# Ledger of designs, part 88: designed miniproteins, single chains, continued (4)

Each design is a single chain, and the fold is of that chain. pLDDT is the mean over its residues in the fold that is shown.

## One batch from the design tools (miniprotein)

Design m15242
Fold by ESMFold2-Fast:
Structure m15242 (fold): chain A 96 residues (1-96)
Amino acid sequence: SPIIERLKKIREELRELAADPSLTPEQQAFFRDLIDQIETLINLLENKKDPEEVKRVIDALIATVDRAIATSTDPRLQEKLRKIREELKKIREEVP
């Protein structure tokens, strides 16, 4: 699935971010949590769950990212999170 492959790419980007030594432990833990949420979303899509359930999970993930952007004071982290948010929005529109 093209959607699943895009989510796997986001997961790898998040893994690289979680390993960045310039991030605080709290920021690294946040990226690990996002990875876990993306893995849950991949599992839902692979198991052909209800598209409305998938969209609700994506909406919750976007809300989590939006909250992180709003509470962050790190411009680099904010930019990375905005890119993730836009990709998640695109993926949501492609869910059947």
Scores: mean pLDDT 80

Design m15243
Fold by ESMFold2-Fast:
Formats: C-alpha cells, structure tokens, sequence
Structure m15243 (fold): chain A 66 residues (1-66)
C-alpha cells in the first residue's frame, strides 16, 4: 500500500538524517528527496507535511534522548 511505502521512505530518511546530523544542507536535501518520493506515490500534501514535520523534529528528539 502507499501508506506502508510512505512509512518505509520516512524510516529510510530518518536513518539518513541520523547519519548526517551535523550537516544541515544534507538534512535539507534528504527532506526534499522524501517530499518528492511521497508526491510520486500520490500521498496527499497534508500527509506529506505530517511526514516532513516528523522528520524535521527527529534531530531534536535524538539530542534529548526522548
């Protein structure tokens, strides 16, 4: 399903963000790639925004150990 594939893409993006935490430009590129792939799957703009918000908050969550 599109939802399952979207979740897999999010998890892949989160792994890439974790590997590149010190590189803001690389993190921005990973988020842009995630948005493009979610759009290609036909995910709604509202759902894409939710996934991007989760991915953008991930560095802060890792820093806090939350």
Amino acid sequence: SATRRADELLLQALRQIKANLADKKKVDQILEQLAQELRALGVSDAQIQQYLDMARSYPAALEKGA
Scores: mean pLDDT 79

Design m15244
Fold by ESMFold2-Fast:
Structure m15244 (fold): chain A 75 residues (1-75)
Amino acid sequence: SASEELNARGRELLAQGRYAEALEALEAADTPEKGTIALALGRLGRYDEAAALGKSSSLADAPEPAPEALRRYGR
């Protein structure tokens, strides 16, 4: 689906360090991946928003380590 393609593109852009473009692609998706958005927000310094989304994602993805920034700013 277009949503899955946008989520995949967002992940690829994050891997390339293109955080603003990654966030834009993820926000364009109908069903964006919250964990990937949280990571992009953390990289952009938007830690409160990243921490809020990271808490929701960590309930589903318990085996995956949270980024250090998100762990520090977990509100």
Scores: mean pLDDT 68

Design m15245
Fold by ESMFold2-Fast:
Structure m15245 (fold): chain A 77 residues (1-77)
Amino acid sequence: SVREEARAFFEAQGARRAEEIAELAVELLRALEAGDEEAARRAAAELLRLLAEDARALGMDELAALYEEEARRLEAE
């Protein structure tokens, strides 16, 4: 399934929240397929925040800040 493939991909990237990230990635894709822009923005923002947490845990502070800024931008729309 797409969820299982997304989980494997994020686990390979060293993501600590691989299952949660995969679930949000699938939710984002389903929202995009349905044309639900609000749900897509919400799912994308949540995904970016989880990616920011993983980036911070790995000491990637610049990448974490970039993910957080993009999440804030999506939430403002």
Scores: mean pLDDT 76

Design m15247
Fold by ESMFold2-Fast:
Parts: sequence; C-alpha cells; structure tokens
Structure m15247 (fold): chain A 57 residues (1-57)
Amino acid sequence: MEELVEKAEEALKAGKLEEAQRLVEEAIKKYLENPDVPEEVLLRLYEVSAAINQALA
C-alpha cells in the first residue's frame, strides 16, 4: 500500500497524471481488500488523489 502511494506521488511530480491515477486506484483496491492501513498512509493517499483531481480540472 505505502509503496503504491509513494509511486503515485512520484508520478504526479513527473506530470504522469494517468499513471498516478492508476496507482491511486490500485491503492484504493488494496485498501478495500484489507482496510488495516496506517492513518499516515491514508492521509497521503487522500492528498495525492486530491492533487490529481485538481490537476485534471
């Protein structure tokens, strides 16, 4: 989970919005399969998701 969030952050910084969105979707899928995720990782996931949504606007 954390590694997917980290890769999504890197993709976002590189301007690879499609890749960042795909990684966020994979992270959400993993969270739904096992919701036992550290709060810090969830906050980072929300932040990346919000940034991607803003960039797509």
Scores: mean pLDDT 80

Design m15248
Fold by ESMFold2-Fast:
Structure m15248 (fold): chain A 62 residues (1-62)
Amino acid sequence: SKYAEEARAAGEAGDIEAVIRAGTLAAYNKDAEGVRAAAEALASLGRDKSAKGGLELADKVG
């Protein structure tokens, strides 16, 4: 998934805004893999509440 790759790269760079952007675009495109990747990246950056919401959204998208 293009958005999953973008979210992972942004997470590795510590760019929270880029992770959120990738996850948002993934959700609009019904890309559950991209939404999950963004949620996992947010969790790795210590944004656990945002990550939980992202995982719940990914389940609804997929």
Scores: mean pLDDT 80

Design m15249
Fold by ESMFold2-Fast:
Formats: sequence, C-alpha cells, structure tokens
Structure m15249 (fold): chain A 62 residues (1-62)
Amino acid sequence: STRDRILDAAKALFRERGFENTTTREVAEKAGVSQSTIYSHFASKEDLRRAVVERLVAELLA
C-alpha cells in the first residue's frame, strides 16, 4: 500500500541519516509519492516517526 511504501522509505532514511536530518520531501521522493500524499496519511513528521516505531514494534512481536 501507499502507507507501507511511505513507512519503508521513512524507516530507511531515519536509519541512514537520523530523524533531524531527514525531510518529508526526501521521504516522498524515496517512496515515489508527493509530499501532499504523505500529509494525507500522517499529520506531521513526528507522527510519521511514531508510526515507523509502532510498525517496527508490531513486526518484532508478530
């Protein structure tokens, strides 16, 4: 799904560059979507980070 592509892109970039040095534009480019598409799924960069962490925890416990 589009949400999964965004989360995968964000996870990779946050791991590579850190949260502070990663922009939503770069996440959009890596995921192959527009920034408006990211904001349709996540209210903020912080919400995106939270969703990435929640997904990692869920995958670990599955």
Scores: mean pLDDT 81

Design m15250
Fold by ESMFold2-Fast:
Structure m15250 (fold): chain A 89 residues (1-89)
Amino acid sequence: AQPSLAEALARVDAALARGLADPDDEAARRAMAFTLAELADSIPDPEYQAELLRLTSEIVRLLREGAPSSEVEAVAAEMKRLLEEAYAK
């Protein structure tokens, strides 16, 4: 079942906190990616689902490449914006 918007936003924040706590922790990074992908899959609109999956991949790529936390947080903010738009529909 699709989570509420508040639950979806909280899951993004929790997943990011895990991924950012130790950027060298491959298991934490995979758990973050899985949570974000599951969240994207819960969105019934295929255009929003595809964009959320793309942003999930971008977050994983940035962490893998050692990007600053500010860049990762910017992509996460875009993901949260898209979730708000998807739920407003």
Scores: mean pLDDT 82

Design m15251
Fold by ESMFold2-Fast:
Structure m15251 (fold): chain A 58 residues (1-58)
Amino acid sequence: SREEIIEALNNVTEDVGEILNSLSEEELKELLKDPRLSAIGKALVEQYLRDKKSKPLF
């Protein structure tokens, strides 16, 4: 769920990279709007968004 995703990002758990890679560009943008997301979580989401923009799924 979104709550679990936010918690994983805020704690930088081992599976955070797998979680972020599974999300679409739209989902990552929606996640950035969540005020519960920490500064480190926002940085991670922005990094993955940048990657998604250069190689979008068709």
Scores: mean pLDDT 75

Design m15252
Fold by ESMFold2-Fast:
Structure m15252 (fold): chain A 66 residues (1-66)
Amino acid sequence: ALKYYLSGMDAVDKGNLDEAVANYNEAIRLNPNFAEAHFNLGWVYVQQGKGAQAMDEFVKANELSE
């Protein structure tokens, strides 16, 4: 999970939002309770203009942080 999470952050730094989505989704697939991956995926969706998907990910991240 962590390897893909770090790759997702690197993709964001390079402006490769689709690559970031793919890497964060893989991190979540390996660890569905990875709150930071859900939060960062939500932020990437905001940058892509996908507000509904972003909200779903932020809600999930907040649930997992409790």
Scores: mean pLDDT 82

Design m15253
Fold by ESMFold2-Fast:
Structure m15253 (fold): chain A 81 residues (1-81)
Amino acid sequence: SAARAALAQVADRFAAEVTKLAGPEVERQALAARRSAVANDAATAVALFRAMGKKLSSLPNAEGIQAVADEAAAEFRAIAA
């Protein structure tokens, strides 16, 4: 669906951004979040995005990463309603 494609694009962009900022361990976590999002496991995907945003809160772009995670969570809630 268009909604799943949009969520996958957000997850892919998030993974690319966190890889640039924090390196391979965070890339692995971002890929796990993407897999959950694509599989339509909203709760797991949202939890992984939020946990990553919180973990990266000390990094220069942490606010942007958290915003992307929050936007993905909001979009998924809208789809589920």
Scores: mean pLDDT 57

Design m15254
Fold by ESMFold2-Fast:
Structure m15254 (fold): chain A 70 residues (1-70)
Amino acid sequence: TEERIEEVRRLAEEAARLYRESEETGSEELYEEALRLDERAVELIRELLEAGDEEAAREAVRRAREAAEA
């Protein structure tokens, strides 16, 4: 499930970047795009939890948090 964990990280990184750009430019469109990416990341984490892979879900959250805070 490394591919799913990496997808979550990438989605979180892109969302964080778009949130920042939206705040700086006032673009509602960029904000909405960031929300969509964030929602997809949460959906993937939920899928990992529903599959019973709590370790993968925790790792996905950890990487997403680090990417968003970078």
Scores: mean pLDDT 83

Design m15255
Fold by ESMFold2-Fast:
Structure m15255 (fold): chain A 76 residues (1-76)
Amino acid sequence: MEGGELALKGGTIAAKEGKGKGLRLGIAGALAGIGGIFTGSPEDAAAGGELAYLGGKLGGSKEGEELGRLGYELGR
């Protein structure tokens, strides 16, 4: 639950600040975070956080990167 919310927030920020791969990974992280929130799946939340982390890192969004990382750690 909390991990999924952080993955959604991190993915959304990474998508807004990112381009190309960063934007795509941010969107994927946000969608997986939503899935984790609705299903209660720690694996979906962790995957969303990891995608948001990578999207933030590639897109240059430090906030998206850090929130994604926290979502990954709390989802697992």
Scores: mean pLDDT 72

Design m15256
Fold by ESMFold2-Fast:
Parts: sequence; structure tokens; C-alpha cells
Structure m15256 (fold): chain A 58 residues (1-58)
Amino acid sequence: GMKLKALKNYAIHLAKKKGIDVEEVEKRLNQAKSAEEAARIIGEILGVDPEELLEKFK
């Protein structure tokens, strides 16, 4: 859905800002089946709170 796409776009932007490999982030996020799963993956890779991500994109 739209939330999942927004989370993926945000993750790519944040990865670029932090100097993290964008291709690796995209590869892992392509396995996400829901916005909740994507937020959890983003939290693990980028060190952000998955609950705050889900609230931001509600």
C-alpha cells in the first residue's frame, strides 16, 4: 500500500544521509510484506524507532 512505499522512500533517503548502502537497504525492504515489517527492518538497519516511523506515516 501507500504506507509501505512511503516507508521505503524514507528509508532510502535516510540511508543516503547516514552513508549506509542504499542497495542493501532496498534489497532487505523488498522482502517486507507490510508497513509494520518494513518499519522493523528500517529500525534494525538505520537505528530508528519503528513505532515512530509507523506514526509518522499514518
Scores: mean pLDDT 79

Design m15257
Fold by ESMFold2-Fast:
Structure m15257 (fold): chain A 71 residues (1-71)
Amino acid sequence: MFFSDEELRKKLREAATAAENGDYEKALEIVEEIIENSPEDRARRVLEALRTHLLDQGYDELAEKLEELLE
């Protein structure tokens, strides 16, 4: 079953919080959950939103990892 928009927002906040705490492994696990529970196009849009947030916060390394997942 695919995540709802509210569930996706919650997961995005959890991933961002994990990244802010330096827990990149947890952030990536949450991203994998989003990918597994979303169609490819929707997962891409969600990852783009998260990438924008991470770049704004200065987490360039994790943002690059998200770019790799889209390939």
Scores: mean pLDDT 73

Design m15258
Fold by ESMFold2-Fast:
Structure m15258 (fold): chain A 77 residues (1-77)
Amino acid sequence: PLEKGKEAYREGKYDEAIKYYEEAIKKDPNNVEAWRNLGYAYLKKGDKDKAREWFRKAAEVATGPEREGFQREADLA
């Protein structure tokens, strides 16, 4: 599901990308990339509130320096 989500995102199919990223998260809730990409997909749809929420969630599951980056993404969205 993660790879299909990335393909849909690349093609501008953000609703389809969101669906695949949600499936990836259901299979692996610690998949930081899926949480981060869900945030980016919502940003592309113009939903900054949802993007901020998902970037914050990515920060919660990330560790080390990557967590700090996702916290910044959440604050900026």
Scores: mean pLDDT 75

Design m15259
Fold by ESMFold2-Fast:
Structure m15259 (fold): chain A 57 residues (1-57)
Amino acid sequence: DEADREAAVERSAQEARDTAIQKALNAGLSPEEAQKIGDEAAQAVRDGARAGWEAGR
């Protein structure tokens, strides 16, 4: 089901965001910098999943 795949991707994106934020904060970056890094990590997960689905055609 496409909706199930999208939900799984969003879950993975959120986990990647949370992990990236925690790693950035542990490295001494500001909360604002950590949020930006987290957002970029989440977007990379979404973009990678989409590219993978298209390559599987």
Scores: mean pLDDT 80

Design m15260
Fold by ESMFold2-Fast:
Structure m15260 (fold): chain A 75 residues (1-75)
Amino acid sequence: AAAVADVLERLGLSVLAEPGETPEELRRRLARLLLDALGVPHSIPVSTVERIAEEAVREGLSEEELRRRLEEAAA
């Protein structure tokens, strides 16, 4: 959740919760926005997107390295 939002902000994307949106709906929307921003297919589970985003924040990964890890998970 927080890691995906942090990555999106670093990519210049601002994401606000929609009125009536549940935490699970927000998580799915943030994960899909990240995949869309990087041109990665929506074939990855939300939990996998979140894990890779957490790795990106923790390890200071570049946008290119983040994209590669997501593409590998989508394959």
Scores: mean pLDDT 79

Design m15261
Fold by ESMFold2-Fast:
Structure m15261 (fold): chain A 105 residues (1-105)
Amino acid sequence: SADEVFDRAMDALNALIDEAAALPVGGTKSATIEVGGKKITFTARVLEQAADGTRVIEVTVEVEGSKDKPITARLRVRDGQVETLGGSLADILEAVRKAIEEALK
């Protein structure tokens, strides 16, 4: 069940990134997943758009009841291609796994 919940979280994050890539600069969108009575919230915000259509998107993950600081990564997105610029997408993935494991204990 933890792997199925993680897959659902990744589907939500990928959909959020795709939706955010269609927003204007300053546009923000969130997706929330509930696991074991706790909310995991992803927030995507469009920081910049270049003349070639490339966007810089900031993704933040927040876990309900966590004392940890929100984890943030910056992504460059163009035509469905995603590149990490700052922060770590791997740290976001690890935080999501940890939150799911703690919520399902």
Scores: mean pLDDT 80

Design m15262
Fold by ESMFold2-Fast:
Structure m15262 (fold): chain A 100 residues (1-100)
Amino acid sequence: MKTEEEKERFDIEVEIALNQMGKSVLRLALERLRRRHADNPQAQALLDQAEEYIKKAEEYIKKAEEALKAGDLDKAREYLELANKYLKEAGKLIDQAASL
């Protein structure tokens, strides 16, 4: 049976994996929409902003992985909350671009 700390560590590892998956899905949507809207400057501007948010999320996912390896579970959670926020904002911009 896992200790409470081992369970928390496992939950953080799962959340990191889910954020990596979410990032990959958004990257695929971004590439598809860039091709679909190649001649649409409004869509390209939204996709450029979405890409910046995806890059910020990637940075925070990496920081969360580093914090987890260091045993700083509180910092890992803080970085994952920031990663989730940026992925959510990127998703909204991608959805707006898809509607054009």
Scores: mean pLDDT 88

Design m15263
Fold by ESMFold2-Fast:
Structure m15263 (fold): chain A 51 residues (1-51)
Amino acid sequence: SPLLAASDAIYRALSGGKSVEEARKAAVDRLKAQGLSEEEATRIADEVLNL
């Protein structure tokens, strides 16, 4: 699911020492690779990050 994919990307980025902004980008890029639009990918990433 997109939510689980975003959560996984964010977890990997943050536990690897990356910033919140880098984690957000990683989640957006992963969701776009799954066929989501930039707008939908960003919305889901922001929801997972509680932004």
Scores: mean pLDDT 84

Design m15264
Fold by ESMFold2-Fast:
Structure m15264 (fold): chain A 79 residues (1-79)
Amino acid sequence: MEKLLKEAEELREKAERARREAEEKEEEMRRLLEEAKRSSPEERKKLLKEAIEKGAEAGIYLMLASSYRIAAESLLKKL
């Protein structure tokens, strides 16, 4: 049982790190979107493209965080 608890803890730590990465990317996306609202049409296009890229990165990290969390919960249910 102790071994499963340690594995679940490692997975929860990985989930937390992935969530923090996602939050940072989401904040970057939010800043880019805000800047785009105040920019010229040409500059806005570039900022929107960067925002979409950051949003995609955030999405990937959120999926990783969810996967690690589900794996950890699955291990804990076996206890």
Scores: mean pLDDT 84

Design m15265
Fold by ESMFold2-Fast:
Structure m15265 (fold): chain A 89 residues (1-89)
Amino acid sequence: MKKELEEFEKKLEELAEKEKEEIRKLAEETGKLELGEEAIRLLERIAELLKEQARAKAAGDEEKAAALAKELAETGERLAKLLEEIEKA
């Protein structure tokens, strides 16, 4: 469990860095740098929430895992809207 959690967190961090770079590129191409920075902040929050949710599940804290899942859904919706606005050049 602990080793699997560590490997998950490492892969998630690598994926988040790749996605942040893609968002920066999209924001530069569309001239929406401020929205790109906001989207990157939301992506970083999503990565942290996913790590905390994985830890909560590993600890058997179902109530905390459910609360984190709700915040993940809300943050994901905000990120999706920002990405849509950045893509609308």
Scores: mean pLDDT 81

Design m15266
Fold by ESMFold2-Fast:
Structure m15266 (fold): chain A 62 residues (1-62)
Amino acid sequence: VDELVAELARLLGVSREEALGVAEVLRTIGPEGLKQLLLSQGYSEERAEEAVRLAEELLRRL
């Protein structure tokens, strides 16, 4: 879990607490919703897709 949080935080350039918040957002709006949100914040498509994948893996382990 800690490695996934650290990887997601590094990928998005955010804190570990913020990376946990991304997993909570995924639970609320789903994978496509999270991808669109990240794209709207200026992340690349590849980075947004990888962030969704990591957040899904993290959410599965929470």
Scores: mean pLDDT 82

Design m15267
Fold by ESMFold2-Fast:
Structure m15267 (fold): chain A 96 residues (1-96)
Amino acid sequence: SKIDETKQRFDQLKAELDRELIEFRKKMKTASKEEIQKLYNEFLSRLQKRIDELNAEKEKADKETQKILDNMIRYVNAKIEELKKFYEEKLKEIES
């Protein structure tokens, strides 16, 4: 069903974003400040684009699918906050 497909996509999204955050953290360990800024901006841009795509899909979705899409949007926003925190903490370490 469309609902089951959307739930599967949510599980895939969670796995993808968790892996990307782990990779970002690893890259931050050895990267220069300039490279960290670039990686942060690129990752943040991808997450914002994902939210835009989910919102566009939500406008055309049935009520049950909309609930799953809302949960996906909340998850992406939580990952944006985690990304921002990691970035800010790493910049403080480099600047100190």
Scores: mean pLDDT 86

Design m15268
Fold by ESMFold2-Fast:
Structure m15268 (fold): chain A 63 residues (1-63)
Amino acid sequence: EFKEGDRVIVTGGPAELVGKQGIVGLVEGDNVWVELFDADGKSLGKPVRVKKSDLEKATEPLP
């Protein structure tokens, strides 16, 4: 189960998002709003809506 503030990694969905890490902002049913970060640890600007099935909890710190 995902909750606000959880660190996550995108594991499915659009190829351009796979492997990006983020922080959960809001959980809505089967979808999660995630603030994604680039390889330098900078926010990509806006939260992205991602399916729960396309996310896993990140075990390593955000970059």
Scores: mean pLDDT 74

Design m15269
Fold by ESMFold2-Fast:
Structure m15269 (fold): chain A 59 residues (1-59)
Amino acid sequence: KREEILERIKKAIDRLREHSGPDRPLEVVQELIKSANELQELGFSPEEVGLLVRELVAE
């Protein structure tokens, strides 16, 4: 379950990078927020979720 959520976050980040302009897809932003909330439901703290997202962004 965790790996599936991380894959969705990584995919959403990649799409947001491709759309660096003002026309960001709102659905992609909402998916990122939802996936981050799901990680918190699995017992990750907001700080831990932030670290995981930063690692995915660094790739």
Scores: mean pLDDT 71

Design m15270
Fold by ESMFold2-Fast:
Structure m15270 (fold): chain A 85 residues (1-85)
Amino acid sequence: SELAKLQAKVAALLSEIARLQYAAAQKQDLPEAEKILQELSKLAGELWSTLDDVLAGRISLAEAEAKVAEIEKEVERLKEAIEKL
């Protein structure tokens, strides 16, 4: 189902965020790394909130997919930022 695909994508993004948090934490003495860790934690929270909202029927599947796509772009941006640390 499309909902199952969204759930799988959220799980994959949460796993990627955890991996990026580990990578950034290796450089936590840098102010830029601390900011990235805060942004990654915020995105993880937004993924959980979006999943809760769609499962509770507070938002449509299409709205949830759009929010997850936006979060995916931010995760990609933060991955690039970590590579420059």
Scores: mean pLDDT 89

Design m15271
Fold by ESMFold2-Fast:
Structure m15271 (fold): chain A 62 residues (1-62)
Amino acid sequence: SEKIKLANELFLKALAPYVSEETLEEVRKLLEELEKETDPQKRYEIQQRIFELIEKDVARKK
């Protein structure tokens, strides 16, 4: 979906100042996986992984 891709790019742009380039790239990949995933349990696991990556990086980055 074009709208989802635009929303994901805006999210990544907003996130970029707060996380490492490595974390930003990993979150990008997870968002792409989330767009393609239809299983609710797997979607939940991907979302949890995104939150864990962001939380860990934000806590370490000033």
Scores: mean pLDDT 80

Design m15272
Fold by ESMFold2-Fast:
Structure m15272 (fold): chain A 96 residues (1-96)
Amino acid sequence: LEDVAKASLLLQKGYDAYKEGNYDEAIKLFEEAIKYSENYPLLRAHAYTLLGEAYLKKGDYEKAIEYFQKALDIYPTNERAKKLLEEAQKKLEEAR
């Protein structure tokens, strides 16, 4: 119960940091949120998707791919995570 509240608060703070362009702060907050989402697969999948988006914005395409894959392992029909995975894969190929 308390873990869901903590994870949700951390995801909100992380998303606020992400929107402000503070990707390192967002990553730290999303990683902390994942620790509190162990027993909540959908919340953990959401946290992995947000973590992947932050890495994508930093240009760390390999880590972005890793986290989008982790999100899809939990929730395979997540269209957002699937599209972001495709975007990260294309950017990795372009970066060479």
Scores: mean pLDDT 87

Design m15273
Fold by ESMFold2-Fast:
Structure m15273 (fold): chain A 75 residues (1-75)
Amino acid sequence: SARQIRILKTSLETSLLYAEATGDTKPLVDTLRIALKTATDPEVQRLFEEAIRAAEEGDLEKARELVEEAVKALE
């Protein structure tokens, strides 16, 4: 539903901002893993998997781009 997509988007954006502000990527990775489990579109799943990898590697710039692309695909 549109409400579920909005909630997911807010959670991902909040976790991403927290990672960018603090350098702590764990909340972002945890949120992305939940997002991946609920995704049914293979392309969206791929984007979330790549975002998890980027976040775990500390590449927050790449993680942000991948999250924004995944959210756009869900909308």
Scores: mean pLDDT 85

Design m15274
Fold by ESMFold2-Fast:
Structure m15274 (fold): chain A 58 residues (1-58)
Amino acid sequence: SKEEMIERARKGAVETAKKYGIKNIDEVVQRAVEAVETLPPEKVGEEMGRFLNELSKK
């Protein structure tokens, strides 16, 4: 369900942010939830990969 996807996205975002040493965990979580709500499932991973790559370079 969509609720399960959102919960999974939040948990995954927190773990990924910790793994990559991203300080702004709340921003990663917010982006993940927005992606699940606004994009088709196949585009969520692509968008999150792009966003995390941008954050990791800062």
Scores: mean pLDDT 75

Design m15275
Fold by ESMFold2-Fast:
Structure m15275 (fold): chain A 73 residues (1-73)
Amino acid sequence: SSEAAHLAIEIDIARQELAELEPSASAEGKRHLAEARAHLDRAEQALAAGDLVTARRHLSEAYEHLQLAAKAS
């Protein structure tokens, strides 16, 4: 579906943002990046299972942790 394709693209963008934040992250920021990565992994698993609702929830949690990581720097 178009929704599944869009979610896959958003997950890839979030992974790129995570990679860009990681080299300069503080210890607190690194903890948030680890949580973001775990949520992105769960989002991908949900997407592979066709559970778009669960995939979007985990993607939202990943973005929240990316925001917290950026603020902690």
Scores: mean pLDDT 90

Design m15276
Fold by ESMFold2-Fast:
Structure m15276 (fold): chain A 70 residues (1-70)
Amino acid sequence: SAEELVEKGLEYERKAVRHYILGDYESAIEYLEKAKEYYEKALELEPSEEIRRNIEGVEKGLEQIKEMLK
């Protein structure tokens, strides 16, 4: 279901935050990319503004971390 896919995305976001706090930015990026994949799958099942905002949040997070690594 879309709800299960959103929960999976949230799990990967939580993993990304933990790795980010530890200074493991490469793993944080990988987990955010996984979160985005699950949110995109959820959006296919249930087009919603909330899921679109979750995707936008992940994209901003990815951009910020990649900026830090330059």
Scores: mean pLDDT 87

Design m15277
Fold by ESMFold2-Fast:
Structure m15277 (fold): chain A 117 residues (1-117)
Amino acid sequence: KKFEELVKKAIENLEKAIEYLRQALESTPEEGVELARKAVDYLREAMRYLVEAIKLASPEDQEKLREALRHVGEALAHASQALYLLETGGDPEEARRHFREALEHVEKALEILKEVL
């Protein structure tokens, strides 16, 4: 059951990323920097688990996991852009837009991963 364990670890890290992304949306820009960093770290860990899960997956599950990985990659890109904007004193509304886009992609990845289990 190493495959199931890896997928469950990816899900756990994505759920933590959602928690921190939601907190970042409700926080001040200063607080949002640390929350965004935590979200980025959890997204990176989820990607590591997904890459390992893909190696153990059936061809059908590989396709679904690659789709989930693509969504996690998009979420990471948006969360990283929001972090950059907050660190450089950019537009807080633009940062919030990136956090919302990151959340949407994480939720899509979670939906796919729950179908694989």
Scores: mean pLDDT 90

Design m15278
Fold by ESMFold2-Fast:
Structure m15278 (fold): chain A 94 residues (1-94)
Amino acid sequence: SDDFNEGLEAFKKKDYESAVEHFEKAIEKEPSAEAYTALGLAYYKLKDYEKAAEAFKKALELEPNNKAALRNLGIAYEKLGKLEEAKKYFELAE
């Protein structure tokens, strides 16, 4: 979608707040694991690790075996100090 592509462009320019807004609009129109994963990565760059983890969990609700979302959720939990949860998701991503 245009919103998703605008989000990717904003992300590449390191305009992470703008990337979040565009990915949220893309998700409102058509939820997808790819859009939720991109939203999570944008929140991660903003150091909002709780919102990043929430977005990655939404991606996994749509695609349980999405290895990128599993790895990124592990990384977000590691940043939150939730090391047991992080280990679980890293093992699932192998």
Scores: mean pLDDT 91

